# Designs tried in a protein design run: designed miniproteins, single chains. Part 7

Each design is a single chain, and the fold is of that chain. pLDDT is the mean over its residues in the fold that is shown.

## One batch from the design tools (miniprotein)

Design m215
Fold by ESMFold2-Fast:
Structure m215 (fold): chain A 72 residues (1-72)
Amino acid sequence: AEEAVRRAGGLIAKASEWSDEERRAVADKIIAEIPQLPLSPEQRARLLEGARALRAGDAERARALAEELIAA
C-alpha cells in the first residue's frame, strides 16, 4: 500500500510539469485506479486530492501533495 502510494505520488509530481492534456489523462487514470488499491481512508483521500489538483491544472498544489505522498 505505502509503495503504491509513493509510486502514484511520483507520477503526479512528474505529470505536474506536463501539458494540460497529459496531466488530465494521468489524473483520470489515477482516480480510476484508487478504488482498486489497498489504501487506508487517509491515504485514499490524500491521493485523490493530489490527482484532483492535477486534473484541475493546479500544478503547484499537485506537486506539494505528491511530495507529501512520496515522503510517506
Scores: mean pLDDT 77

Design m216
Fold by ESMFold2-Fast:
Structure m216 (fold): chain A 70 residues (1-70)
Amino acid sequence: SVAEVRATVPKGATSATVPVPGAPAGSGVVALDAEGRAVGSGYVDDDGQTAHVRFFKPVEGEVTVRVYPA
């Protein structure tokens, strides 16, 4: 199942670290902007607590991080 977490990123952010409690380590993540467009991708780190997201272009404001469990 897909889990979603909201995060606020500062203007011009090219990456973010987002808490995702209980996400399996190594899960893929996709970041969506307010319009639902994919603006970034990443993974849940080995601690299973934090998603590392890299944005395809600088973003600002609220993003939705979707976690796709492995």
Scores: mean pLDDT 79

Design m217
Fold by ESMFold2-Fast:
Structure m217 (fold): chain A 94 residues (1-94)
Amino acid sequence: MIERLIEEAEEAARELRRQGLEELARVFEEAARRLREIAEREKELEGEEITVTGGGVEVKVKKATGLALEVVGEAQAEGARLYEERRREEEARR
């Protein structure tokens, strides 16, 4: 799971850089870096579980999984904020 999230984040960052969206690309590059750190620490976190809440549901997951979901959620929220900010700047210049 974590490896797939890293690949998706790195691919998104490359595509965003190709389009000139450097700030958005950096958000996903940072997410990929944080996900790699979680993957490297997975063996240290193997015996730990955390409760994750979403959509009114609470589930127990491996700590590494919970941390990875948190990183993805933060990247999506920041990406949406930067996208809206850039859209407003483009409209203000026209």
Scores: mean pLDDT 72

Design m218
Fold by ESMFold2-Fast:
Structure m218 (fold): chain A 86 residues (1-86)
Amino acid sequence: MEEAMKEAVEEVRAKVEKENPPSSKEAMKKYLAETVILTAKRMGFETVRELAEFLKKKIEEEGLEADPQAEKSWEEVIELAEELEE
């Protein structure tokens, strides 16, 4: 799990560094969405929503306190990733 996520992040990061850093918030959200799609594929999930549900369950099981602003930003990235899968 953690290793697959790190590999997806590093792959997207390497691509961004080669193509130049994102110049806008929209470009950054797109790269985050692409990272989420790659993570879901590497972990064997059929959809990014399944990955989001899995991560939510893991956070609840570990007793981690979620930041409401971070949760909202994460949901926006998941919604964008779902649009990019279509």
Scores: mean pLDDT 68

Design m219
Fold by ESMFold2-Fast:
Structure m219 (fold): chain A 86 residues (1-86)
Amino acid sequence: MELEEKIVKENREKAISDIEETIQRLQDLLANTPDPELKAFLEEAIQKLKEIIDRLKNGTPEEQLEAMREYSKLNQELFKRLAEHH
């Protein structure tokens, strides 16, 4: 495997792992959240993260790049939303 291809694969695998970990944390928060607005937001965020994983695994290079950008934006939104509800 060429070095560039290996790095791209490792970065993608790391991103998928990080997203899966985030989904687990959000699912735990969802199970313990009494706030219906936060619950709805978490359900939507989990679904978007699952779609990002699917694109990272099965998408074109452009779809994978778009998925990484969406993940970055969603992380910023999650951080802001969770800080406001804490």
Scores: mean pLDDT 78

Design m220
Fold by ESMFold2-Fast:
Structure m220 (fold): chain A 63 residues (1-63)
Amino acid sequence: MQRVYLQNVSAAQMEAALAAGRALIERGRRVELTVDSFSDDLSPEEQAALRARVAALNAESAA
């Protein structure tokens, strides 16, 4: 299992982390992404959407 801890992440860094996590799942690897904080340039709506995508990816990886 690959664990990735994300702190003060930009939208671009988050997209890269989600893409990398998806690629690992497609290769049969288990991944867990943990988001501590987002950069201040992201709106609350953008943060909520990204957290939902992380939760969905983690749930898929756990199955």
Scores: mean pLDDT 81

Design m221
Fold by ESMFold2-Fast:
Order: sequence, then C-alpha cells, then structure tokens
Structure m221 (fold): chain A 82 residues (1-82)
Amino acid sequence: MPPRPEDTVLPDEEERKEDEERLLKDGEANGLGEEAKRQVKEARELYELIRRDPEAGIRTLAERYGLPPDAVDTLLALMRSL
C-alpha cells in the first residue's frame, strides 16, 4: 500500500505528546516518573525556544550542557547557512 501524506517534516505536536506519554510510562515503571517528566518538559521548552529564537535556544542549550562558546558560534553559523 503506497504511503501518503506522512509527516516527513520535524515531529509535530501529536508525535511529541506520544513520546511524552511513553517516557512518562517508562519513568513510572522504573521509579523515575518525576525525573522523566522534568526531562520531557525541559526538552519540549528547549525545542520550542530553538524554533522561535535559534540564538536564545542554542545559548540555553550551551549553558545547560556546558558547550564551549566556539561550538555555539559554529552551530549558529551552520543553522543560518541552512
């Protein structure tokens, strides 16, 4: 059966909600429900921030994950060239 109007673009809101439900269920089973919820919220907020304001998003990501400033500049340059 030929596939049609599949969302081949970035995951939409419904796909993100499905991933959130799976992570929450897995977290509860492993006793990590609260930590899993926090990680899902952080990832979602960062993803939305990067989409709205790539510079602010990359800066926030660098601060959270300890990326050096030169790596941040390189990522921003690459994103702007795409």
Scores: mean pLDDT 64

Design m222
Fold by ESMFold2-Fast:
Structure m222 (fold): chain A 68 residues (1-68)
Amino acid sequence: SREKLEAELVEYARKLAKEAGVEDEIETLERAARTLATAVALGELSRAQAIAGIESLAKELAEKKKEE
């Protein structure tokens, strides 16, 4: 279901935020996870692409934080 996928991606986003040290950006990652879950539910993205998107965003936020 869409709700189950959204919950799974949001939980993964929270885990990545904690592991990457960007818990201050957790709302950004959760919003991205919800958007990507919707795109997967609409057939626009695969689950693997959604996961890769969340991982990429977490890495980008962590790198940006180091430059500040």
Scores: mean pLDDT 83

Design m223
Fold by ESMFold2-Fast:
Structure m223 (fold): chain A 71 residues (1-71)
Amino acid sequence: SAAEEAAKKQQEQNLKAKLSRIREFNLALAEYFDELGRELAKISPAGAKTAYRFAEASREAAAKTQALIDS
């Protein structure tokens, strides 16, 4: 029915919106880890390296989330 088709379309839009928010959160998290890495670089090169690896992991999570949106 038209109502069932409309409900399914709304569910798909809601899921894509949730995935978009997860992607945005992971990108923001990556920026925070990059900022932390820059501050840590002043006192702990090893700590900075770890923070930058966390930033990269968050960017990878965002990219994988984008792939789910595009599927």
Scores: mean pLDDT 88

Design m224
Fold by ESMFold2-Fast:
Structure m224 (fold): chain A 98 residues (1-98)
Amino acid sequence: SKKEENRKKVDKIMEEIGKILEEIRDKIFNNSLTIEELKEKLEKILKLMEEIKEKEPEFLEDVGTLVIDALEKIRKIIKNKELQELIDKLIEEIKKLL
């Protein structure tokens, strides 16, 4: 059914976002995360969120809330102010999509 297809598409996007968030977390713990790499990863998350807004807007609020919560948790483990500011910018951009 179209509802099942839409849910599967959102699940796939959520899996992609989750993988990016875990890669960010791993690189923070390994002290290997660069500013450019974080920018690229955060831009990819934003594009995936914009895809949900365009194609599956009914799921946007639930997905956005989960992604914002995950980003806020990642922000708390970062010591670098510039990296924190990049995460803050994405949180505000996602809030504007909701």
Scores: mean pLDDT 86

Design m225
Fold by ESMFold2-Fast:
Structure m225 (fold): chain A 71 residues (1-71)
Amino acid sequence: EKEEEEKARKEAEDYLKALIELTRELLKEEGWEEEAEEIAKNVEDYFKKHHPSPEEIAKQLTKELNKALKK
């Protein structure tokens, strides 16, 4: 019930932090440090507004990566 909701929210937050850290490290190695920070900020803002699931966070991160890396 509410404990499950708390657990889901914590899991989503932990997943967000892990994905942002991994993305930042990978993009920094490619010289895309500024893009990494933009992506991190955009995904964090999305999390704050929408309180998404881990799947939704991954989808949003993929969308931001495609914008930064392909466009």
Scores: mean pLDDT 76

Design m226
Fold by ESMFold2-Fast:
Structure m226 (fold): chain A 75 residues (1-75)
Amino acid sequence: MVKEEEIEKKAEELIESERKALNSKAEPSEKIKELAKEISRLLLTAIKEKDYSKRPEIEELGKKFVEELLKEANS
């Protein structure tokens, strides 16, 4: 099983990377943090278990994550 600390670290990396890309100084909302954690959990689990059956779900969550970041950055 993927450790929670690995999930949190990956989620922070995803948020930091996207915030830098959007040139946003605003702290991400809890919704953005939760989306990043869920994406990270599924992605790390897929890598560790070598099970990519959840790839479409990860891609769908990734799209929602970017959409929510864009909404918050432009608000």
Scores: mean pLDDT 77

Design m227
Fold by ESMFold2-Fast:
Structure m227 (fold): chain A 72 residues (1-72)
Amino acid sequence: SALEEAIAALPPEVRALVEALLSPDPLTRYRAAFQLFAHPDPRAAPALELILERETDPVVRRLIELALDAMG
């Protein structure tokens, strides 16, 4: 899938955070989204855009939007 390809292209540390956004645990997704917001990496932007389409938690969605804004 486009998401799997976007994640596979990422360096290991960024990949781990983006993979955590796919966790069934909302708190794990919240922590990962917060880290990506606090330390934005533009390389993660394509994967985050795809994850935002599937994310249903409003707080996690907002952090992903803020992370994307910070990435340019």
Scores: mean pLDDT 88

Design m228
Fold by ESMFold2-Fast:
Structure m228 (fold): chain A 94 residues (1-94)
Amino acid sequence: MEEIKKRAEESGKLALEAMKAVREAREIAPSLTEREYLLIATALSSAATYAAGKNGRSEARRMADRAVALARRYLADDPAAVELIERAARRILE
């Protein structure tokens, strides 16, 4: 129970940090469409949620890798925005 509660609280923090990173990336790259923004945000928040799960580590890595791949595809012209998403993904997997 205590361990599950701590993991839920940690997942919440990681999801909030991930959403902040995507928001900051959008501020740097305002050409990012709503659809592209939501795809990256969904992948990162899914990674954070899976990272908090007992058997979610491999799925968390897959979702984090997906978020980075999407960022490299849609934010290719803005390496600073890509770096923000890559850093958020790394933090989720720590």
Scores: mean pLDDT 77

Design m229
Fold by ESMFold2-Fast:
Structure m229 (fold): chain A 86 residues (1-86)
Amino acid sequence: SEEIFNEMLKKVQETVQKSIEEGKSDLESILKALEVMKELAEEHGLEELAELVEKTIKEIKENPEKYVELMEEFMEKLAELRKELL
């Protein structure tokens, strides 16, 4: 359902944005949220979203010190994909 997809995407965006705004550095929680998002994207046939999430996970694992910057970039790209998928 497009409504379920939109609600899921918004919840994940809100979770990530709130973590950044609060200055929380829980890297494991962020990675778990991204892994859940990738699984949901794959289940709904959202290949571009799944690829974006996988790339972000890899980049964070390679450069954990930059995870906040990488998550900000991810959220910007996610917002653009949301406009195209709605």
Scores: mean pLDDT 73

Design m230
Fold by ESMFold2-Fast:
Structure m230 (fold): chain A 72 residues (1-72)
Amino acid sequence: MKEEAEKVQEEAREILEENPEQRDILLDAIAEATGLSVETVEKILAGEKIPTEEQLKKLKLAIDNIKESLES
């Protein structure tokens, strides 16, 4: 779980760093896809909160979808 969470956090941070102008939009998209608040998503990505298995699964799907959208 922790290793998978760290990988998702790294990918999310990379996306946000590469797209600083879209940071708020990307965070909103992740929050909507996971059913979490933007604040909760930010805490998880900052490593301040450990996601549950269900939250981690939803985060992975959200990040993958965002990566696909950005490549288009």
Scores: mean pLDDT 77

Design m231
Fold by ESMFold2-Fast:
Structure m231 (fold): chain A 77 residues (1-77)
Amino acid sequence: SEVDEEKKKLVDTLNKNGQKDKAKEMKKLIDELSKTPGATDEFVVSVISGATSLAKQGQFDKAVQMLRGALDYVKSS
């Protein structure tokens, strides 16, 4: 699964930065997003890729906010 591949990249990035608690939080958000009606795999992959880019820059709180914002967006649609 492309979603599982991108999820792994994000988790690996967070673990390399010692962010194990954020990795658990973001996994939970991604799992909720993937199960939400209206969230396409393409959309989920794009959001995870954006979160990974933020995590690589050390912007962990912004990465969480991106995932939460995406979940809110699809739930409102």
Scores: mean pLDDT 86

Design m232
Fold by ESMFold2-Fast:
Structure m232 (fold): chain A 81 residues (1-81)
Amino acid sequence: DLAERAKKLGMDKLAKEIEEIQRSAPDSPESKARILELKARMYVAEGDYEKAIEYALEAGKIDPTVGANALLHMKADKAAK
């Protein structure tokens, strides 16, 4: 479960966002792009930058703005650690 994985990484805010998306509108294109963005950020937290970039690009195929935001957040998260 993606939300449970986020909790294990100490990313409780992301876990709540994932759970809210899955509860409200999991199958919308916006929700799918957002889940991929959050997944990319989780991979940065795990130190797997290659997978993080892959998921950010996948989010960008659905919504270019979401993909760009994922890359910006990944850069910020990497710089903070």
Scores: mean pLDDT 76

Design m233
Fold by ESMFold2-Fast:
Structure m233 (fold): chain A 115 residues (1-115)
Amino acid sequence: MDEALLKEGRAALAELKADPLLTVTVEGDTLTLTFKDTPEARQKLDLIAAALSLFPELEVERDGLTLTVTAKDTPLTRKLSPEERALALAILIKYLLEGKGKEGYEKFRKLLESA
């Protein structure tokens, strides 16, 4: 994988961890996002959960204000390490939260295809 992906992914993850509306935890290849119980945070959760659930490469579970996101085990995603999958998800989620869902998904797809 491109070293630039690891750098961009770590930067995206750091930015998500700095977001005052949510808390991010990473366990292997899984990102868990817990949103604050505010109207703004709940609206972002609803939008991102809906967007992520449309992606065939992702497994998305919602429990109240908590969203758990993992890349599905496919031949394409298996080319990535667990850390690389988590970082690719962080890039996608960052772009979705910024309203750049199309750009974020195109980046995510290229990362999976270039592995």
Scores: mean pLDDT 80

Design m234
Fold by ESMFold2-Fast:
Structure m234 (fold): chain A 90 residues (1-90)
Amino acid sequence: MSEEELELEVEIALARIAASVARLAASKVEDEEARRRALELIRRAEELIDEAEELLRRGGKPEEVRELIERAMELIREAAEIIDKAFEEE
């Protein structure tokens, strides 16, 4: 593996951890609509992480892999904002 490929594998692993943490937090949200919305964003993020991992495995362009990871992290961030607001309103 190149150093860049290893760095992207680490970023994918960190994104998966972030998604798992967000999913656990979302599961504790009492507001059903907020919980459902957060879980939908996390599911979409997980799909992008899976696409990034598959693209990296196939020797795809590092820039395209990074874009998928960045999009996934943006969705996780949006989900986290929904979760945080829901906890503040409870």
Scores: mean pLDDT 86

Design m235
Fold by ESMFold2-Fast:
Structure m235 (fold): chain A 65 residues (1-65)
Amino acid sequence: SDEDIELAKSLGLSRSQAEAFLEGKAEELIEQGKEKAVALGFEDLANREASRALESLEKAKELLK
């Protein structure tokens, strides 16, 4: 629902990540983003941002079940 998307966004997910979370694909989207950033030479930043997104995703899973 739209309320679930807004709540997931409040927990630190982007709109695209929140929509992917409701479809069970948020982890895949985060991994794809990380791989693209690494390919562009931003390995340290990619690892840090992916870790943050995965932490926000775990909080969303706990609260939005």
Scores: mean pLDDT 78

Design m236
Fold by ESMFold2-Fast:
Structure m236 (fold): chain A 99 residues (1-99)
Amino acid sequence: MVEKLKELIEKAKAGDKSALEEAAKIIAEKLVEKDPSLDFEEVFEKTKKIIEEAIKAGVDPELIALALEGRAGNLEAAREAVRLYRETTGAEALLPREP
């Protein structure tokens, strides 16, 4: 599932709005399954916004896919997202620390 989500996010980054909606729907369905008290439409719109903002921020599609899958309950994807983020941050260790 991570591979399919990554491909959809890569297409969304290239300007494919239908791929953005499909990626958000996949994650929203998983989140609602995990917590049935959540409103699907609200979670869908929030997930879509998260993907759009991550793409605008230049986050790698693989990291976005892993982070979203982790948020939806895929613990292995969550661990991989943390690893990739740490490796990326480590490469930029010379950047100023946050205020």
Scores: mean pLDDT 74

Design m237
Fold by ESMFold2-Fast:
Structure m237 (fold): chain A 78 residues (1-78)
Amino acid sequence: SAADLQKAENLAGYAMGELYAEIAENPSLTEEQKERIIQEVNDKVMEIILKYLKGEISEEEALKRLKEYVERLVKEAS
Protein backbone atom coordinates (compact mmCIF):
# COMPACT_ATOMS: atom_id res chain seq x y z
CA SER A 1 0.00 0.00 0.00
CA ALA A 2 0.96 3.69 -0.23
CA ALA A 3 1.18 3.82 3.58
CA ASP A 4 3.59 0.85 3.63
CA LEU A 5 5.76 2.51 0.96
CA GLN A 6 5.82 5.74 3.01
CA LYS A 7 6.81 3.79 6.16
CA ALA A 8 9.61 2.03 4.26
CA GLU A 9 10.83 5.35 2.80
CA ASN A 10 10.81 7.01 6.27
CA LEU A 11 12.62 4.04 7.85
CA ALA A 12 15.25 3.93 5.07
CA GLY A 13 15.77 7.70 5.26
CA TYR A 14 16.15 7.66 9.04
CA ALA A 15 18.44 4.60 9.06
CA MET A 16 20.63 5.92 6.22
CA GLY A 17 20.88 9.36 7.85
CA GLU A 18 21.89 8.00 11.27
CA LEU A 19 24.19 5.27 9.89
CA TYR A 20 25.91 7.65 7.42
CA ALA A 21 26.55 10.09 10.29
CA GLU A 22 28.13 7.31 12.41
CA ILE A 23 30.36 6.26 9.47
CA ALA A 24 31.28 9.85 8.50
CA GLU A 25 32.18 10.79 12.11
CA ASN A 26 34.35 7.69 12.75
CA PRO A 27 37.99 8.90 13.09
CA SER A 28 39.43 5.36 12.65
CA LEU A 29 38.18 5.06 9.05
CA THR A 30 39.85 6.47 5.93
CA GLU A 31 37.69 8.37 3.40
CA GLU A 32 38.03 5.40 0.97
CA GLN A 33 36.81 2.98 3.68
CA LYS A 34 33.87 5.31 4.49
CA GLU A 35 32.78 5.43 0.83
CA ARG A 36 33.00 1.62 0.52
CA ILE A 37 30.99 1.02 3.71
CA ILE A 38 28.30 3.53 2.63
CA GLN A 39 27.95 1.72 -0.72
CA GLU A 40 27.55 -1.68 1.02
CA VAL A 41 25.03 -0.20 3.50
CA ASN A 42 22.89 1.17 0.61
CA ASP A 43 22.44 -2.35 -0.79
CA LYS A 44 21.77 -3.88 2.65
CA VAL A 45 19.18 -1.24 3.61
CA MET A 46 16.97 -2.28 0.68
CA GLU A 47 17.21 -6.02 1.54
CA ILE A 48 16.20 -5.41 5.18
CA ILE A 49 13.40 -2.96 4.27
CA LEU A 50 11.91 -5.51 1.86
CA LYS A 51 11.82 -8.12 4.68
CA TYR A 52 10.07 -5.55 6.91
CA LEU A 53 7.47 -4.82 4.18
CA LYS A 54 6.81 -8.59 3.80
CA GLY A 55 6.07 -8.77 7.54
CA GLU A 56 9.05 -11.09 8.15
CA ILE A 57 10.63 -8.71 10.69
CA SER A 58 9.48 -5.78 12.86
CA GLU A 59 10.61 -2.14 12.44
CA GLU A 60 12.68 -2.54 15.64
CA GLU A 61 14.39 -5.68 14.24
CA ALA A 62 15.04 -3.93 10.88
CA LEU A 63 16.77 -0.99 12.62
CA LYS A 64 18.75 -3.40 14.83
CA ARG A 65 19.97 -5.41 11.83
CA LEU A 66 21.05 -2.26 9.98
CA LYS A 67 22.95 -0.98 13.03
CA GLU A 68 24.65 -4.37 13.59
CA TYR A 69 25.60 -4.57 9.89
CA VAL A 70 27.29 -1.14 10.01
CA GLU A 71 29.08 -2.03 13.28
CA ARG A 72 30.40 -5.24 11.66
CA LEU A 73 31.67 -3.41 8.54
CA VAL A 74 33.37 -0.73 10.68
CA LYS A 75 35.03 -3.40 12.85
CA GLU A 76 36.27 -5.29 9.78
CA ALA A 77 37.69 -2.05 8.27
CA SER A 78 39.31 -0.79 11.49
Scores: mean pLDDT 78

Design m238
Fold by ESMFold2-Fast:
Structure m238 (fold): chain A 61 residues (1-61)
Amino acid sequence: MEETLKKMEDEILKAGREAGVDDDFAERLAKVMLNEVRQGRVTPEQAVEAAKESAKALAEQ
């Protein structure tokens, strides 16, 4: 499980960089998603997808 969460965090940071959002925002987003997964509210896959959508929406501005 811990290894999956680390990969999820890395993917979110990478997606943020590719979308052109700043590293601080991507890091905060990763922390929020990590908490949601640990609480059992979303899967790691759902968390990555939600983070990608958030980063893309920010980059569109």
Scores: mean pLDDT 77

Design m239
Fold by ESMFold2-Fast:
Structure m239 (fold): chain A 81 residues (1-81)
Amino acid sequence: SAEERARAAARRLEELGYPSLAQLVLEALEALRAGRVLEAEENLGLLEIARAVARIAGDDELAAVIEEAIDALRELLAEVR
């Protein structure tokens, strides 16, 4: 499921040494479950910035994991709307 993919991405972000990014994913997931759509959209925006920074730094693995988290969270957001 999209939720399982978001959780897997968060776990991978922690393993890569980015616990703050993992926390953004988990907080966005919790916000969506609670119906806090604006909070989830804010965290998605921060993740999109983090993905752009990872791409500029040439960290393709980090960028790919962040993109997977964004895609999963966007799928869940579409289900709420």
Scores: mean pLDDT 88

Design m240
Fold by ESMFold2-Fast:
Structure m240 (fold): chain A 94 residues (1-94)
Amino acid sequence: MKRKAEILGIQALFLINVALTALDMGDRETALEAIDGAESLVKELGKITGNPELAEQAIKELKAAREHVEAGDFDGPKEELLKARKIVIELLEA
């Protein structure tokens, strides 16, 4: 359990950081791809850790970030991505 959760969590955190960097660079396509990847990993992490409710909270933040990026907002989604990042860390500590 711990090793698979750790791998998924590290990958999700990496993709959230990729999305944050892409937003700083104005790279919409890379940001959207990274957010989509992070969402899939967080959903699996929630199942493995037995905490799907906390994972769903992170997924809501990732989806909100995605909607803002699609609308051309590159500032608002940074707060949402940082919230998702904190929740992923909490899932790994559970």
Scores: mean pLDDT 86

Design m241
Fold by ESMFold2-Fast:
Structure m241 (fold): chain A 69 residues (1-69)
Amino acid sequence: SREAELERKYAEIMEKLKPLENSSISDQMKALQELLKKARTPVEREAIMKAGIEILVPKSLELARKRLG
């Protein structure tokens, strides 16, 4: 049940962040921080952190790669 709840919460968080997929890293970080502040359970916080890693890490690496050549 906990794993199923984590999957559902993760999907909900990804859907909430979908409109911000083309936004700056700063805007995406701010949205994630606001979601963390409103999170009521440890499972929700874990889902938000997982979504943040999946969204921010690849984008940060791509930007670093393009800047450095």
Scores: mean pLDDT 75

Design m242
Fold by ESMFold2-Fast:
Structure m242 (fold): chain A 94 residues (1-94)
Amino acid sequence: MESVKLLMKVIALNSNFQIALRVPHLREQELAAAQQLSADIIDEIAKYDPEMAKEFQKLMDQLFQAINNSDDKKAEELMQQINKLVRETVKRMD
């Protein structure tokens, strides 16, 4: 049940990043929403694996920087790494 909640939040997070990357006029709004959602996701991951939460935070910081720099390729690579980390975390949950 907790793993499903985490996955739903990560789906929403991916949507925020895709819009921020593709729609410059919505970037600030979408990144603000992503920042709030990522904090909640980090707290949830930390309940099960504090080390994975640190890795997630590091990748998130890099992703925000890549999007703000309009580095589309790096942003997509970082989103893939974040999604992989979440899948690995979910396997360690109930």
Scores: mean pLDDT 82

Design m243
Fold by ESMFold2-Fast:
Structure m243 (fold): chain A 62 residues (1-62)
Amino acid sequence: TKKLIDETVTKKAKERGITKPEDLEEIKNIVEALSRGFKMPLTEENVEKFVNLAIDIYELSK
């Protein structure tokens, strides 16, 4: 669900020092794109994997 993605992004991004709302929204958009592309069920484990991948993509794009 969107709530699970939002909570996981906020938590994982803060652990990496990313706290700006604009940066959090960019990461959330990457997670949503990944989840649609892979068509995987949105379990907590899969959401955590997508969030970690999205943060890595975000950092590489900067």
Scores: mean pLDDT 78

Design m244
Fold by ESMFold2-Fast:
Structure m244 (fold): chain A 84 residues (1-84)
Amino acid sequence: NLEKIEKLVKEAKESKDVQKQVELAIEAAKLALKVTKRLEDINRIIGAQLRLIGAMFDGDENEIREESLRLLEVSLKAAKEAEK
């Protein structure tokens, strides 16, 4: 799961397609939630998902991209913590 999330983060950073970045961020969050054991990390992922939803509602592509990358990084961090 960690290796798969790392690949999703790399693909999202290399992509300029906002829709693809959103899809990759959602997939990474789903994978991270399956392995995350700490409530604090779960709360960070949920918070980042809510921020992304807000950005999508506002329709600003730059904000959507930023929040997608934030969700990816939070998901990656949670997955790394789950392996400790």
Scores: mean pLDDT 85

Design m245
Fold by ESMFold2-Fast:
Structure m245 (fold): chain A 70 residues (1-70)
Amino acid sequence: MTPEQKVQQMLDYLGLEDAPQPLKDAIIELLKEGYNITEGHISQAYSIVLREGITDKEKIKKILEEIIKK
């Protein structure tokens, strides 16, 4: 399974198929870098991104890294 396919499966499971592209791209990049990302991590990041209107992939990537490291 490619990182892109894994991200799509996790988003489909969460009902977040319409998630912003920068969030999808940030998750794909972190998976390629060897981070272990769960559906819980994605759900938390999505809530922050939606609430704060974040469109910058690098900022979203940093938010995901903080969530993963907890």
Scores: mean pLDDT 83

Design m246
Fold by ESMFold2-Fast:
Structure m246 (fold): chain A 81 residues (1-81)
Amino acid sequence: EAEELAKEILELIKKSVEKMLEALPGKEVEEDLKKKFELVEKRIKELVEKGDIESLKELLKEAKEGLEILEKQIKEAEKKK
């Protein structure tokens, strides 16, 4: 169960990173996002090892909300052509 939640969270974060790189391509942005993703991945792995389902569910909610906000911002920017 914890592993399934972690996988879903990581998938959402990967999708967010991919969309950000599409919108703002650049080595500096890519490196910064990679480092942030590695830190989040470490935390999620620790929560899975501890079986902290409550924290994982909270992170899943935050990841979903974050992706929705990002997708909205990208769509609004694209409307400017």
Scores: mean pLDDT 73

Design m247
Fold by ESMFold2-Fast:
Structure m247 (fold): chain A 69 residues (1-69)
Amino acid sequence: SAAARAARGRAAREKLEKLRKETGLSGYEAAKKLLEEHPLSEEQRAVAREIAEKLIEIGDEFDEELKKE
């Protein structure tokens, strides 16, 4: 189970990185686009959420910078 989660996480990260490099999208936007193209099972969604949590940290830093007030 852990090995299967790691393998799917690696594949998802590789696709995310590739899409991000090709499109210039933020990590969160790229992840959302991948999820739209390939609807995930509950198990795959759990892996995607782990990736999204790290991307949210990056997005939160950007959001903090964007918020002037």
Scores: mean pLDDT 63

Design m248
Fold by ESMFold2-Fast:
Structure m248 (fold): chain A 60 residues (1-60)
Amino acid sequence: LSEEEKRGGAAAVAAGGGTADAEGAGKMLQSGSITGNPEEAAKAGGADLGGGRAAAGMGG
């Protein structure tokens, strides 16, 4: 993979289902709130949280 693709891939992972996924799923589990799928909740959170974090991460 090219460095450009690696950078894009890392951002996509964070936005689509990476670090943001774990945080969203963890919050749901801790609250005892059962949603249809933790992946769905993480996907919703990842779109907002992961997108912002991915943009910040790319700066590093």
Scores: mean pLDDT 48

Design m249
Fold by ESMFold2-Fast:
Structure m249 (fold): chain A 70 residues (1-70)
Amino acid sequence: SDSLVNEALKKQEETAKKIQDLIEKGATRSELENVIRETGAELRKLGASDGMVQLVERSLLEFADFLLKL
Protein backbone atom coordinates (compact mmCIF):
# COMPACT_ATOMS: atom_id res chain seq x y z
CA SER A 1 0.00 0.00 0.00
CA ASP A 2 1.04 3.65 -0.45
CA SER A 3 1.13 4.11 3.35
CA LEU A 4 3.59 1.21 3.74
CA VAL A 5 5.85 2.61 0.98
CA ASN A 6 5.77 6.07 2.64
CA GLU A 7 6.57 4.56 6.06
CA ALA A 8 9.47 2.54 4.56
CA LEU A 9 10.91 5.66 2.88
CA LYS A 10 10.63 7.61 6.16
CA LYS A 11 12.40 4.85 8.15
CA GLN A 12 15.13 4.61 5.47
CA GLU A 13 15.72 8.40 5.73
CA GLU A 14 15.76 8.29 9.57
CA THR A 15 18.23 5.37 9.58
CA ALA A 16 20.47 7.07 6.97
CA LYS A 17 20.68 10.15 9.26
CA LYS A 18 21.44 7.90 12.26
CA ILE A 19 24.22 6.17 10.26
CA GLN A 20 25.79 9.58 9.50
CA ASP A 21 25.69 10.56 13.21
CA LEU A 22 27.17 7.21 14.30
CA ILE A 23 30.04 7.39 11.78
CA GLU A 24 30.89 10.93 13.02
CA LYS A 25 31.13 9.41 16.53
CA GLY A 26 33.50 6.64 15.34
CA ALA A 27 31.06 3.74 14.92
CA THR A 28 32.30 0.49 13.33
CA ARG A 29 30.71 -1.24 10.33
CA SER A 30 29.34 -3.94 12.69
CA GLU A 31 27.53 -1.29 14.77
CA LEU A 32 26.04 0.19 11.57
CA GLU A 33 24.94 -3.31 10.45
CA ASN A 34 23.03 -3.65 13.76
CA VAL A 35 21.16 -0.36 13.15
CA ILE A 36 20.33 -1.43 9.57
CA ARG A 37 19.11 -4.85 10.81
CA GLU A 38 16.85 -3.12 13.39
CA THR A 39 15.34 -0.99 10.59
CA GLY A 40 14.64 -4.17 8.59
CA ALA A 41 12.94 -5.77 11.61
CA GLU A 42 10.72 -2.67 12.05
CA LEU A 43 9.73 -2.82 8.37
CA ARG A 44 8.81 -6.52 8.73
CA LYS A 45 6.55 -5.62 11.69
CA LEU A 46 4.77 -3.14 9.39
CA GLY A 47 4.14 -5.95 6.86
CA ALA A 48 6.96 -5.26 4.39
CA SER A 49 7.95 -8.17 2.12
CA ASP A 50 11.37 -9.83 2.39
CA GLY A 51 12.22 -8.26 -0.99
CA MET A 52 11.43 -4.74 0.25
CA VAL A 53 13.41 -5.30 3.47
CA GLN A 54 16.43 -6.69 1.57
CA LEU A 55 16.38 -3.73 -0.86
CA VAL A 56 16.24 -1.16 1.99
CA GLU A 57 18.94 -2.93 4.06
CA ARG A 58 21.25 -3.24 1.00
CA SER A 59 20.81 0.46 0.10
CA LEU A 60 21.58 1.54 3.67
CA LEU A 61 24.61 -0.76 3.90
CA GLU A 62 26.02 0.57 0.59
CA PHE A 63 25.47 4.13 1.90
CA ALA A 64 27.29 3.28 5.16
CA ASP A 65 30.21 1.66 3.27
CA PHE A 66 30.47 4.77 1.04
CA LEU A 67 30.64 7.11 4.07
CA LEU A 68 33.20 4.90 5.88
CA LYS A 69 35.57 5.24 2.87
CA LEU A 70 35.49 9.07 3.04
Scores: mean pLDDT 86

Design m250
Fold by ESMFold2-Fast:
Structure m250 (fold): chain A 56 residues (1-56)
Amino acid sequence: SAAVEALRAEALALVDAGASDEEVVTHIQRRGRELGLSNAEIGAVLREVMAEREAR
């Protein structure tokens, strides 16, 4: 969905800016809920973004 894509883009921008893991997780949880995403969708974005960071 467009909301999932927007949240993922926002979270990756935070990673690129040097934000901490806690800041990225907090942003995804807060913004995901504001965007009306389900807990499953929020969890998927969390998993994808954190895996992307760890893969480096």
Scores: mean pLDDT 84

